Designed miniproteins, single chains, continued (4). Designs and how they scored, part 10

Each design is a single chain, and the fold is of that chain. pLDDT is the mean over its residues in the fold that is shown.

## One batch from the design tools (miniprotein)

Design m12314
Fold by ESMFold2-Fast:
Structure m12314 (fold): chain A 83 residues (1-83)
Amino acid sequence: MTEEDKKKLEKLAEDFKKKAAEEAPKEGIEVTLTDEKISVEGNKTYMTLTIDVKADGESVRATITLAAEDGKISIVDFKVEKL
């Protein structure tokens, strides 16, 4: 783990929150970041984001796992669950 990789992941999460706050209300959609977890495994920093999306009485939960290594960010896992 580097401080740089952690900051890149935290910036991605912050940029996502900002875009969701600006765009989701325009479409009548409620987007909530419910959980943000950071873990380190070897030389990789992982971030797991849990996002709840509500529209027209429907609700889904998306769980996204990102990995950062040497300044490169990749998606490792993506899951969607109907609430």
Scores: mean pLDDT 77

Design m12315
Fold by ESMFold2-Fast:
Structure m12315 (fold): chain A 84 residues (1-84)
Amino acid sequence: SMMDEEEGRKGEELARIGGEVAAEGAEMDGPVGAARLAGGAIMAMGGSITAAISGGDESAKRASEAAREGLEKAGLTPPKAPKG
């Protein structure tokens, strides 16, 4: 439904923001950078899960792709799509 598609898009946005926060943390030295790296990775994972639950496989894929750029820049592996 249109409502599920909107929630999926919000999950995709959260995943992207999480990736960007993780990437920003990776560019910072010290404990603040480490905290942002960890927090961003958790947000990216939460956003990807939300997209998967609300928008299904296509939304999960888009969320993973959105998070991938930031997570790769942060030196983290992008979230894997569920194998079924």
Scores: mean pLDDT 75

Design m12316
Fold by ESMFold2-Fast:
Structure m12316 (fold): chain A 106 residues (1-106)
Amino acid sequence: AEEAREEGLKGYKAGKEAVEKAKTPVQRVGGLSAYGGGKAALEGVERRGSEFTPEQAKRMADAGRSAYSGGETTLKAKTIEQAIGGAIAGIGGGVEAELVAGVPAG
């Protein structure tokens, strides 16, 4: 659970920074996706972290890492394709975090 919290917080911060430093609409979408993914992982750990099985804790940590990677990719993106890759990683992290936490995505 602690690792999942740390990775989620990193994803949240990287996504927020990517949004703030975004120079193009695609970079902003990538940053927002990473921000949302990191936030979902962090909030999921805060709500249910103590109840996680080792498998759920690992999946939540992986979700946080995906969000972090997405934020970093978006922040360093020099092409639209790189920014899209960041957005995909951020979205994937958010979806996984919501599934692990048992919070419906919609």
Scores: mean pLDDT 74

Design m12317
Fold by ESMFold2-Fast:
Structure m12317 (fold): chain A 89 residues (1-89)
Amino acid sequence: MSLAEQLLADAQALLAELQELLARLQQGKPTKEDILRYIALELRLIGLEIDFELHRDQIAPADAAQIQALLAQSRQILAQIRAIIQQQE
C-alpha cells in the first residue's frame, strides 16, 4: 500500500472500532474492559494523529483531507465515549 492508503485504512479501522465501543456503552454501564478498550483506542488515535502530521507533506491534498476528516470524526466519537465513562461513580 502507499503511505496514504495505509493511513486511510488505519483511520477507517479505528473509526469502526470506536463506533462499536460507543454502541456497546449505549447498551449498559461501562465495564472495566470497556474502560481499558477506551484507553487503548485513545492512544491509537494519538499515534495515528502524530503519524499523519509527520508524513503530511508526503500525502496528496485530497487524501490528507479524507484522513483528517476520519481522525476528526474519531476524536468526536472518543469525546462521546469519555462523557459516558466520566458519568460513572
Scores: mean pLDDT 86

Design m12318
Fold by ESMFold2-Fast:
Structure m12318 (fold): chain A 58 residues (1-58)
Amino acid sequence: MRLVFSDGRVARAGEVGPGSLLAAGEDGRLYGVNNAAEGATVTAVNTETGETLDATVL
């Protein structure tokens, strides 16, 4: 999944698939869940900088 901020910056959350989900957190982070062949991956992205903060395979 690809997230584009209003200033044109781009962040990637996991590998893109039709089963990807996005959820906004209260802490200003975006959480991407991607259902990959290896399992579900959860990626945390800082919404201000577009940096990937963490990625965990479930």
Scores: mean pLDDT 56

Design m12319
Fold by ESMFold2-Fast:
Structure m12319 (fold): chain A 55 residues (1-55)
Amino acid sequence: MELDDEQLAEALAKLVELLQPRNEAELEHFLRSVGRLEGLSEAQIERAREILRAR
């Protein structure tokens, strides 16, 4: 299965949601730390943030 940038961002968003961030600062911390650990680009991390904020 080929994952494009949108699918990778959606996967990061779901992973961060599973970590149950308690506030926006914690959500940003998890997005940055998990996204970088998984090797996602800055653009993919930013897109995941947009997806999470839209939920």
Scores: mean pLDDT 77

Design m12320
Fold by ESMFold2-Fast:
Structure m12320 (fold): chain A 72 residues (1-72)
Amino acid sequence: APMSDSEQIKEGIETLLKRAEKYIEEGDYEKALEDLKKAESLLETAYQQGLLSEEEYQEFKERIEELKKKVE
């Protein structure tokens, strides 16, 4: 079966976060920050559309903030 909208968005956020983590490890902070900003935008939109639970939203938000601390 095709991925649901909720699953698709969560996978998109996970992909952006994993890519940002890799860029941080490589010292490419500009690309890492770009992916973190994309993840944050997608997270906020998904939560406003009711595609994420409050728990999922808070977990992703915390991960984004932790990664931002390494590049800001």
Scores: mean pLDDT 83

Design m12321
Fold by ESMFold2-Fast:
Structure m12321 (fold): chain A 61 residues (1-61)
Amino acid sequence: KEKEELVKEVIDEVKKTIEEQAKNRKVALSEETVKEILEAVEKYAEDSDKLHEELAKIFEK
């Protein structure tokens, strides 16, 4: 896939994960946390290992 399509697809998947986490925990993720997630996706969309590592770090906070 082209990088632009890949980034968009990953962002959509991350948004679904954020919505599911907020619904299950009945707590909204902070705007700062959401920004960190989106920045990680943009930077590491082509490197799935790095992306997973960064996302795990963000969600563990």
Scores: mean pLDDT 68

Design m12322
Fold by ESMFold2-Fast:
Structure m12322 (fold): chain A 82 residues (1-82)
Amino acid sequence: LEKVLEEVRRLLEEAKRAIEEGDFDKALEHLREALKLLDQANITQNLVSYIQLVQDLEAAIRAVEEGDADAALRHIDRALAL
């Protein structure tokens, strides 16, 4: 669990940097990888904080797909604060 959360945090930080550099494709790759790790760990069903993390990741992915960098960064920052 701890190792999965550490990797997710790292991916979120890399996604944030990619957005700041204007590389939305790279940001999407990192965000989708983070979401996949959480799904594979099957932790969202039992923990409110992890449910919020998944929701923030899904919202960040949608924002990047829509080209809304400000919204994407807000969702990533919220996820990192969990």
Scores: mean pLDDT 80

Design m12323
Fold by ESMFold2-Fast:
Structure m12323 (fold): chain A 71 residues (1-71)
Amino acid sequence: ALQAEVEQAARRADALLQQVLANSDSVEDIAPLIQQVQQLVQQMAQNQGDLRESLALLQEIIALLEQALAA
């Protein structure tokens, strides 16, 4: 169950990131957001095997991307 939740969250994060990139006229305007997302992805890589921590980090990424799309 938890593995499937992580996979689903990862797919949602990727889809949202693609939407942010497609809807942005300037990479400079979203550069801080991209850097923050990259930092969270690196933290996930360092926490190899901890699915609960990976899910929490993916949920943070999703929230950031949803906030960017809502603005």
Scores: mean pLDDT 77

Design m12324
Fold by ESMFold2-Fast:
Structure m12324 (fold): chain A 106 residues (1-106)
Amino acid sequence: MPLDEEERREVIEKAIEIAEAAGDKVEAPPPPLSASQERQLQLVKRLIDGAPEEEIKEIILEELEKKAEEAGLKEEEKEEVLKKVEETIPPMIEEFKKALEEAKKK
């Protein structure tokens, strides 16, 4: 686990704040978090910390590759899915940054 307990709590709190700024009501998942949830929190923390687009892209693609492997997808199908998701990452990061700025203004 790359996040300690304090970092995990801060990331969850910020994620809720961002979701509320976007108009959604969300609640923190109860611990223990699944491996998938922990990877999602790592991604959110990197986004909050202002990580470069390439780094965020690597995290998302790595998570997706693991899920595709667990689902038993063939390598060719896996590559096609990864390529399609890669094209959606830049606009997703821009939307996240916009929501983060709105949440930051109390």
Scores: mean pLDDT 67

Design m12325
Fold by ESMFold2-Fast:
Structure m12325 (fold): chain A 61 residues (1-61)
Amino acid sequence: SLLESLSPLDRERLETAITLTVRRGSDMEQSAEVLGKTLGVPKEKVLEAIRALAAEREAAA
């Protein structure tokens, strides 16, 4: 998965950016596009990672 291919630092950046985007009520798709450009991956892969992280957090709660 995308999360397994990211460095620990990039994964932390991704998780932080997702958390801030959700808290601010910002456009998740727009945030995924910006993050995808920064990480060099397609927007769709970032959205998959966001959904995977959300599912992991829900399962851990």
Scores: mean pLDDT 71

Design m12326
Fold by ESMFold2-Fast:
Structure m12326 (fold): chain A 80 residues (1-80)
Amino acid sequence: MELAEKVAEALRAGDLKKAEEYEKKFLEELKRMREAGDPRADELLLEAAELAARAAVEAGLVDPEEAEADLAALRARVAA
């Protein structure tokens, strides 16, 4: 979760490059967890996506309705 928190902090600070770097590292870690069969990988993905969406909305980068729709689509895909 530290990487996801760093993405949120970078988004609030307007440092999009730093946010992208932390997001890339976080997604690479989730990929390794999935390859290892860790069932927490999907839960961490959803939690991180919610945290990033909230930060992006607070920073004015995305529309709240769009963020909610994207999160709903991700939840549905993970649940399948």
Scores: mean pLDDT 79

Design m12327
Fold by ESMFold2-Fast:
Structure m12327 (fold): chain A 80 residues (1-80)
Amino acid sequence: SIEEAEERARRLPVVQEGLARLRELREQAPTERAKVVLDMNERALWTTAVSMIVNGASEEEIREEVERIVREAEKELEKI
C-alpha cells in the first residue's frame, strides 16, 4: 500500500539524507525563487521515493535517484 511505502520512505537513511540536504540548501537560499525551487524538489524527491518503493525498487536504485534529484536541484539553483 502507499501508506506502507511512506512508512518505509521515512525510515530509509538515503531519503532522510536527501531531504535534509535540500532543507539545508533552502535555509541558505539567497532568493525566494530559490526557496520555491527547493520546496518543489523536496516534494519531487518524496513522491519519487514513495513511488519507487511501491514498485519494488532496491535501496541502491532509490539512492541513485535521490542523488540525481539533489544534483539537479543544485544545478537549477546555479541558473537562478
Scores: mean pLDDT 86

Design m12328
Fold by ESMFold2-Fast:
Structure m12328 (fold): chain A 90 residues (1-90)
Amino acid sequence: SMEEKRKLELEIIKAFIRMMAWVLGLPEEFVEAALKLAEYLMEKGVEPEDISRVLQALFKGDYETAIELMAEALGISRSEAREILERILK
């Protein structure tokens, strides 16, 4: 039940990423990075609402807000969140 719910939530988040990429004309490399980030955060137990907020900040180019929201959601420092984001964007 919970595992099925988590899978459905991830599929909804992936659909959201693809929709935003279409609307904003984002390059495929950025879309791939955003999908990878969403999967990472979901695996770490971050709630879909918080993942959505992180992704929205990234789609707006607001990297500092995205890092802050990641740090808060994961319970880590901003420097650790930045390192994770940079690693995913490679």
Scores: mean pLDDT 84

Design m12329
Fold by ESMFold2-Fast:
Structure m12329 (fold): chain A 94 residues (1-94)
Amino acid sequence: IKEELDKVISLPKGRVVKVGDRYLVGQGASDKEIAEALGISLEDAKKLKNELSTLKIGESGYVTVTQNGKKVTYHVEVLGNENGIPGFLLTLDK
């Protein structure tokens, strides 16, 4: 739904927000914020943050993390707000 997608463009700088069954990770989100939001270790949050940093606005990719002892893959879309600040929309890959 396009109207919901337009709301996601208002990216929270330095935070992680759950949007339905997806996660919106702001550019300045800390390893702790990512770990707490996704239920992963600080080490996995750091790895995820490093992978996300390789992507540019308009790009997409996949990242794999360990949640509750299981490997889980997220589809990542990089969204820019009006000021060109990137945010990462993570959708669970089936």
Scores: mean pLDDT 72

Design m12330
Fold by ESMFold2-Fast:
Parts: C-alpha cells; sequence; structure tokens
Structure m12330 (fold): chain A 100 residues (1-100)
C-alpha cells in the first residue's frame, strides 16, 4: 500500500541518518559507547520496521533523538555540532511523519 511504501521510505531515511552519525563519530573520535548505542538503536529501528511495528520504530527514534541531543551538548567542534543538529532535526521530522 502507499502507506506501507511511505513508512518504508521514512525508515530507510532514518537508518541512513543514523549511519551518518556512526560515520561522523568514527571520523571525529566520539566516545565508543555513543557509537555502540547508535548502532544498537539502528538495529532496533530495522527490526521494528521488519515487524511493521510503528510504535517500536517511534520509541527507537525518540531514543536516537535523545542520544544525539546529549552528543550535541557535549560537542566542542561547532561544525560537528551543526551536523548533529541537522541530523536531529531530520530525525524529528521523520518521527513526526511516522506518528501522523
Amino acid sequence: SAEDEQFRELVLLALTALDEVIRLGKEKNFPEEYIEEVRKIKEEVAEAARNRDREAVLRALDRAIELIDKMIKEEKDEEVKKTLENIRKLLEQIRAEIAA
């Protein structure tokens, strides 16, 4: 259905955004614990999407947004902070569209 296609596209966009956080974290030497937590959240989003569990996807995205907000507050590099803020905004938009 069109709703199922839209949901899949939004999930793929979220997974791509989380991969960008992992890539940035490795490049900029973020704490390994944060990279591991993002990887875990990414897997939870992927698993929930496979099960068509919209509520589980939303819970995982909420945890991703909270983690990225924490990373932003701890970040000292203004360019890295701006990139994380852009990713957080994108995840918030995806979350709102899935919740609608």
Scores: mean pLDDT 89

Design m12331
Fold by ESMFold2-Fast:
Structure m12331 (fold): chain A 71 residues (1-71)
Amino acid sequence: ASPEQLAEMRRLGREMRELLRELEGDPERYAKAKEIVEQAEKEAVRAWVLGDYDGAIQALREGLEKVRELL
């Protein structure tokens, strides 16, 4: 992975965790957001292992967008 791809993945992961923290006061939305984050991270890891770094970034972006819809 390029330094730019690594920085983007790190940024997206951090944003998802920050949104998850904001939802801690709402147990139902928190549970949904946590499931979305866990699925996105699993898909990103699978793409990463296959050398598909753009796919890993896309999985994290889709997860982030789904979590944002819960706010």
Scores: mean pLDDT 84

Design m12332
Fold by ESMFold2-Fast:
Structure m12332 (fold): chain A 62 residues (1-62)
Amino acid sequence: SEFKEELELVNKAVELIKENPDMSVREVAEEVGVSPATLSRLFLKFLGMTPSEYRELYLKAS
């Protein structure tokens, strides 16, 4: 299912951001095999925020 594959991709990207907060959105997208635009679209779809916004939120919580 496309939905399941998209969700798994977002979960992997979230893990990369948490483990490597200094990674650019471009580098995170490259590691999960999509364009930065696609990664941002999927983050908005599943999390309601961009990868950059998610990284900022995570850093504020730590």
Scores: mean pLDDT 84

Design m12333
Fold by ESMFold2-Fast:
Structure m12333 (fold): chain A 74 residues (1-74)
Amino acid sequence: MEEELLRRLEELARRAAEAGAKYAEEKEGIKLSKEDVERAAEEATAMAREAIKAGRGEEALRKLEEALREAEEA
């Protein structure tokens, strides 16, 4: 269960980081490098691991899904 949650969170974190980078570029004209996006995804994944340890993995998953949906609809 935990490993499946981690994989889903990691995948969503990467998608959210990519969507956020595109938004920053379109709104602020800031072009983030691929390395910056990957670093952001890694940090989000680390936070997700901490959420799982705290028993909040499912909440973290829902929040990432909502954030990604909002970013994709923007």
Scores: mean pLDDT 73

Design m12334
Fold by ESMFold2-Fast:
Structure m12334 (fold): chain A 115 residues (1-115)
Amino acid sequence: MGVGVAGAPAGTEGGARGTGMGAVSAVKASGGRAVGRATGREITDVESGEREALASVGGEIEITVTGAVSGAEAVGVVRLLPSTSPEGSAFAAAAISVGGAATDAGLKAGGLAPG
């Protein structure tokens, strides 16, 4: 159930990954909410899906995050836990940390761009 960094291989990406700095910059300009014209995908529509995932998982939501973070943009599915399970928060933090770390290293350390 690693839909975080591995959740992106849906085969319907906007094409901002790889070596497209122009595409990445376009996504960054939008802010990462209802952005889709640049990459070709809207995150707002994905938000509707999280409602079902939250109920099914029992306190976990899937959300596609797109935004410039320290110059490292990444489009993928990030799992976020609400605040209903305080004990589960520690586990959720680890999941998000892994996704965030991969995104940060991916762009500059050889992930999205060939380097």
Scores: mean pLDDT 35

Design m12335
Fold by ESMFold2-Fast:
Structure m12335 (fold): chain A 108 residues (1-108)
Amino acid sequence: HMEELEREKRIKDYEKRAKEARELVSQFGEDATRAAAEGPEYADVVKAATQAGNLARQYIEEAEKAIETGDEELWKRADELGKQLDDSVAQYNAAKAAWEARRAEREA
């Protein structure tokens, strides 16, 4: 029973995170385009958004494969990608905060 409950929770967690990642991919793409249009001084934002978007797409692909196949190796890869995605989202959030602060200073 415990092992079955853990598998069901794992699948639900992956499905929820994959759905959230799909929404984030669109946002990261828009932010990367906007930052690039604003100037070369925002290259760090473009890089962070692009990297987070790429990791989100990879996570979605591996998570969906893991759910479909039940392959333990694919679930391990999805977990590793999920951790990398979390780290990249944190880096993106930091870059975005700095970007917004720089814009506020120029408009003041």
Scores: mean pLDDT 79

Design m12336
Fold by ESMFold2-Fast:
Structure m12336 (fold): chain A 74 residues (1-74)
Amino acid sequence: SALEEELLQKLKEIGKLIKQLPEEEAERYQREAMGLYARFLHALRRGDEATAAALMAEIDKLKAEVEEKAKETK
């Protein structure tokens, strides 16, 4: 679905940024991202669009946090 493609693209971008972080922070953010992805897929499979949208917003927040951390590391 278009929402799944959008989320996967954001996760790919987060993954690239995480590689720029210290190992402990990278592990924490990777774990959080994968948890959000699993919940998102579950919501999509149930047709729960409201939960899927909320989880997309959480991914957007995570992406913003990782972008800021990556800037601090460089």
Scores: mean pLDDT 83

Design m12337
Fold by ESMFold2-Fast:
Structure m12337 (fold): chain A 63 residues (1-63)
Amino acid sequence: SLAEANRLLSEGERRIAHGRELLAQADAQGGDRELVLRGTAEILRGIGLQTQAEILLRKLGLG
């Protein structure tokens, strides 16, 4: 549904923002490896959700 696609886009944006925040924390702490890994994983998950939303929109004839 369109609502589902919008939910995936919003969640993707939130995860990318969270990942960037974790990377900023890692930098502030002198390169915390765990925060770098977690931040990177969150960004990749967010991108994946945005891609899923694009596929769903195309299936609905809206992309």
Scores: mean pLDDT 86

Design m12338
Fold by ESMFold2-Fast:
Structure m12338 (fold): chain A 91 residues (1-91)
Amino acid sequence: MEEAQKKLFETSMSEAEKETDPEKLAELLTEAALASTTDEQIEEVAKRAKEKGVLEQVLKRLKEQKEIREKAGDDEGVKRLEKAIKALEKL
């Protein structure tokens, strides 16, 4: 499980570095945020989202994903999303 999340984070961040389309970039950074397991990883996502001007789009997508997980009863997913949203909102 940890290896799968690490691979998803690394892949999403790598693809985000090459992406120039704001919509696709926001999707990739949202996936990276969802795959983040450490505070350092979420801070890296926040930094890239801000640098590329898609921070608000990433926040919106994370909030939408949180609502979906709340409706599905995924308490662990909701907690991860709340942590990611709070870290990004500090910027």
Scores: mean pLDDT 78

Design m12339
Fold by ESMFold2-Fast:
Structure m12339 (fold): chain A 94 residues (1-94)
Amino acid sequence: SLLDEFEEKVQEILQKYAPQLSPETLKKVLALVTRTLARLARARSAEEVRQVQDEFRAEMDALLAATPAEEQATVAAFAKEFLGVIDEVIERVE
């Protein structure tokens, strides 16, 4: 299913970036990803998916502001790839 493909891509991105993050930063990123995936599972339109994407951007900006300087680039790179996967989902349902 589209959701299963999305979850697999997200897990691959997490595995790529997790070794570069402290346990504290990784826990915060995992919590945000878990909440975002739950929101996406409840979305019923492309417009609702875009709303979840906007909420993720806002929460990620707040997370980055609290992230140690040495980890900010890695967290930002993770966020970019994660948002790219959401964009692919939007394109496939339009």
Scores: mean pLDDT 83

Design m12340
Fold by ESMFold2-Fast:
Structure m12340 (fold): chain A 95 residues (1-95)
Amino acid sequence: SSQEQQAQQLLDKAVFLLNSARDKLILASGTGDQSLLDQAQDLRQQYVELAQQAIDTLRSLGEDDLARELEEEVQREQELFDRWIDYIKKQIEEK
């Protein structure tokens, strides 16, 4: 269906944004540049917003199990990202 295609497109874009956010974290870790952390957080927020739209679309299609699995994945990714940001911030502060 067009909604299934929309959910897939949202997920593909969300994954691209998450990977872009991770690239910014890698650069921030190497450079100590706070602006790269800010960019990574912005990209991660965009990831969460698009992933939520995909989750909502899946629920509207009755794909409740897939929506739940995706919610749990997004939650895990957010927890990992927050720990990585905290680690990089501590490294910058210790310089």
Scores: mean pLDDT 87

Design m12341
Fold by ESMFold2-Fast:
Structure m12341 (fold): chain A 60 residues (1-60)
Amino acid sequence: DDEAMIAALVAEGLDERLVRQILAGRRAAGRSYSLEQLRAMVRKAEAALAAEEARRAAAA
C-alpha cells in the first residue's frame, strides 16, 4: 500500500512531498520497490538537495 509506505517514511522524519515524488517516479517507470529501497532513495535525495542548497548559498 503506497499510502502506508508514505506514512511510515514520514513518521521517520522524511519529507512527504519528496517521498510522494520519488514514489510517483518509480510507478511511472514501471519499477518495483520496497520500503527499504524507498527509504534509501528519499534519504539520498534529501542529502543531495541539502548539498545543492549549500552550494547555491556559497555561490550567491
Scores: mean pLDDT 78

Design m12342
Fold by ESMFold2-Fast:
Structure m12342 (fold): chain A 69 residues (1-69)
Amino acid sequence: SAVAERVWELLKVKHKIGEEEVEEIARELGLEGKEDEVVQLLKRIWSDPALGASVEDVAAALEALVASL
């Protein structure tokens, strides 16, 4: 997933994700208006090394969020 790859690259270079990146990611996932749920997941990915260990782990977390909403 292009979105998962972008999140993975941002995780390598940023200590935390910004509001503008959250809005862009939410739009790309089709979750406009649900930015709070996207923020909560991205905060978990940034704080839990297991969720951000690989592009595949990030992709699985994002897919689970989309499926739950």
Scores: mean pLDDT 79

Design m12343
Fold by ESMFold2-Fast:
Structure m12343 (fold): chain A 85 residues (1-85)
Amino acid sequence: DVAAQGAAVLAALRAHMGADGRLTVDQAVDIILGVPGFTLSRGHVTAILRRYDTDGDGRLTFAEAVAALRVLLGREHGVTPVLPV
């Protein structure tokens, strides 16, 4: 279920935000791949997340992580998911 998988990733990302409201790309990859039902490779997930690291410091804001998640869910399920953010 795209909605359940998306909600689980959003909850995990929010729970693991740093004190500055940011996540490392590696943390975001581990969180996403830790959610059941993802079949995408670590390489694919990492490449997509790196596209949203707009300042190049290896860290993502919550908004950047959500934008990347929409692309990841679309690739995983072949649909464009609507996320409640």
Scores: mean pLDDT 72

Design m12344
Fold by ESMFold2-Fast:
Structure m12344 (fold): chain A 68 residues (1-68)
Amino acid sequence: MPSNEEILEEFRREAERLLAEIEADPSASPQEVALMRGLAEHELRLVEEELAAGKEVKVRPPRIIPAL
């Protein structure tokens, strides 16, 4: 079974992939890209803090909204 750290690493990889797709989107504004990065970083930091606090990490979907 995957460890909490492995689950966190999967979240990081998916967030990075999504951000790369948004950056490649010519319709996305620089402000929208910056907002999506902020949301991705915020979500990852929350999960990392839960792990650091010794709490059980609850599986939750990443709250990253694609730029249009």
Scores: mean pLDDT 66

Design m12345
Fold by ESMFold2-Fast:
Structure m12345 (fold): chain A 61 residues (1-61)
Amino acid sequence: SAAAELNQRMADASAYGWALKQAQELLEAGASLEEIEKVAEQASPENAKKVIEEARKAWEE
């Protein structure tokens, strides 16, 4: 079970990291904030707010 717990935590961190990375990629590509919000919501629902906050902060304004 320890392995499963570690894997779950890694998955959570990975999802959060992926969402942030995706947000940065979308910013670079000039995508809309809506796209970033959708990606965050799909990748990490519980952390979506944090991802959105980070994306908004990274957004040009």
Scores: mean pLDDT 69

Design m12346
Fold by ESMFold2-Fast:
Structure m12346 (fold): chain A 58 residues (1-58)
Amino acid sequence: MAQVYLVDGVVYYATTERVDSKNFIQVPSLEPEVTEAALRKLFPDGEIEYLGKVELPV
């Protein structure tokens, strides 16, 4: 499972598992507050839009 976000037109996947891919961000929890905080830290001036939760084979 991953939380999916659109940041300045680019899709990012927040997951608790480490995925060696540029569009994947490792987070300690899939709670929305945690995933949003992680994205905001990486993209402080970015426009962040929540797209949903998806199942990934990770």
Scores: mean pLDDT 78

Design m12347
Fold by ESMFold2-Fast:
Structure m12347 (fold): chain A 67 residues (1-67)
Amino acid sequence: SGLDIVIQEIKKLEPTIGQKKVKKLIDAIRNGEIASAQELRDLALKLGVPQKDADRLGQTLDRVVAS
């Protein structure tokens, strides 16, 4: 599914934020807890994802939702 693209991008963040925080982001996506690209960006930033990578995740989710 298109959400698998977002999940793969989140997995690439493991060296930066660690496995537990990566799992938290993936679980939020899979459980439908993220209602918008902005909410994904906000959660990613809170978990220590760099701004550029958080922006990229939000853009990727927006593209998937628009499909």
Scores: mean pLDDT 83

Design m12348
Fold by ESMFold2-Fast:
Structure m12348 (fold): chain A 63 residues (1-63)
Amino acid sequence: DEAKRRQLMRTLITQIDKLEEGEITVDQAVNAAREAARKLGLTEQQIDSIAKTVRSIAKIRAE
């Protein structure tokens, strides 16, 4: 559980970093986060929550 959470957090941090550097779009970051969460066996509802979180972080970082 902790190992899976750490793995997901690393992926999210990497995607946010790439987004801030302009290497990827918000949709690409969201899709990468969704795939990472899906690979870890999260439910579709949990995956949607993660996607919303990534979009919220992207919005905050842009402002």
Scores: mean pLDDT 77

Design m12349
Fold by ESMFold2-Fast:
Structure m12349 (fold): chain A 75 residues (1-75)
Amino acid sequence: MEKKIEAAKKLNEEISEIVKLAFEARKQGDTESVDKAVKALEDAARRMYQGADLEDIAKELSEVNKELKERLSKL
């Protein structure tokens, strides 16, 4: 039970991060990064409907967050 709560917290943290990165990309006019963030959130929602593990979804969002951070750091 505790591991599932921890996975849900990690998922919420990754979702919060992707939303922050999407707002930052929008301020910079980087529509490609915004679209990437939206797609990642849509993919996460679909995987939840499929009954995928929250830990796997959190890991996938973490990878997207890493990529978005690298994109935004390049100007």
Scores: mean pLDDT 81

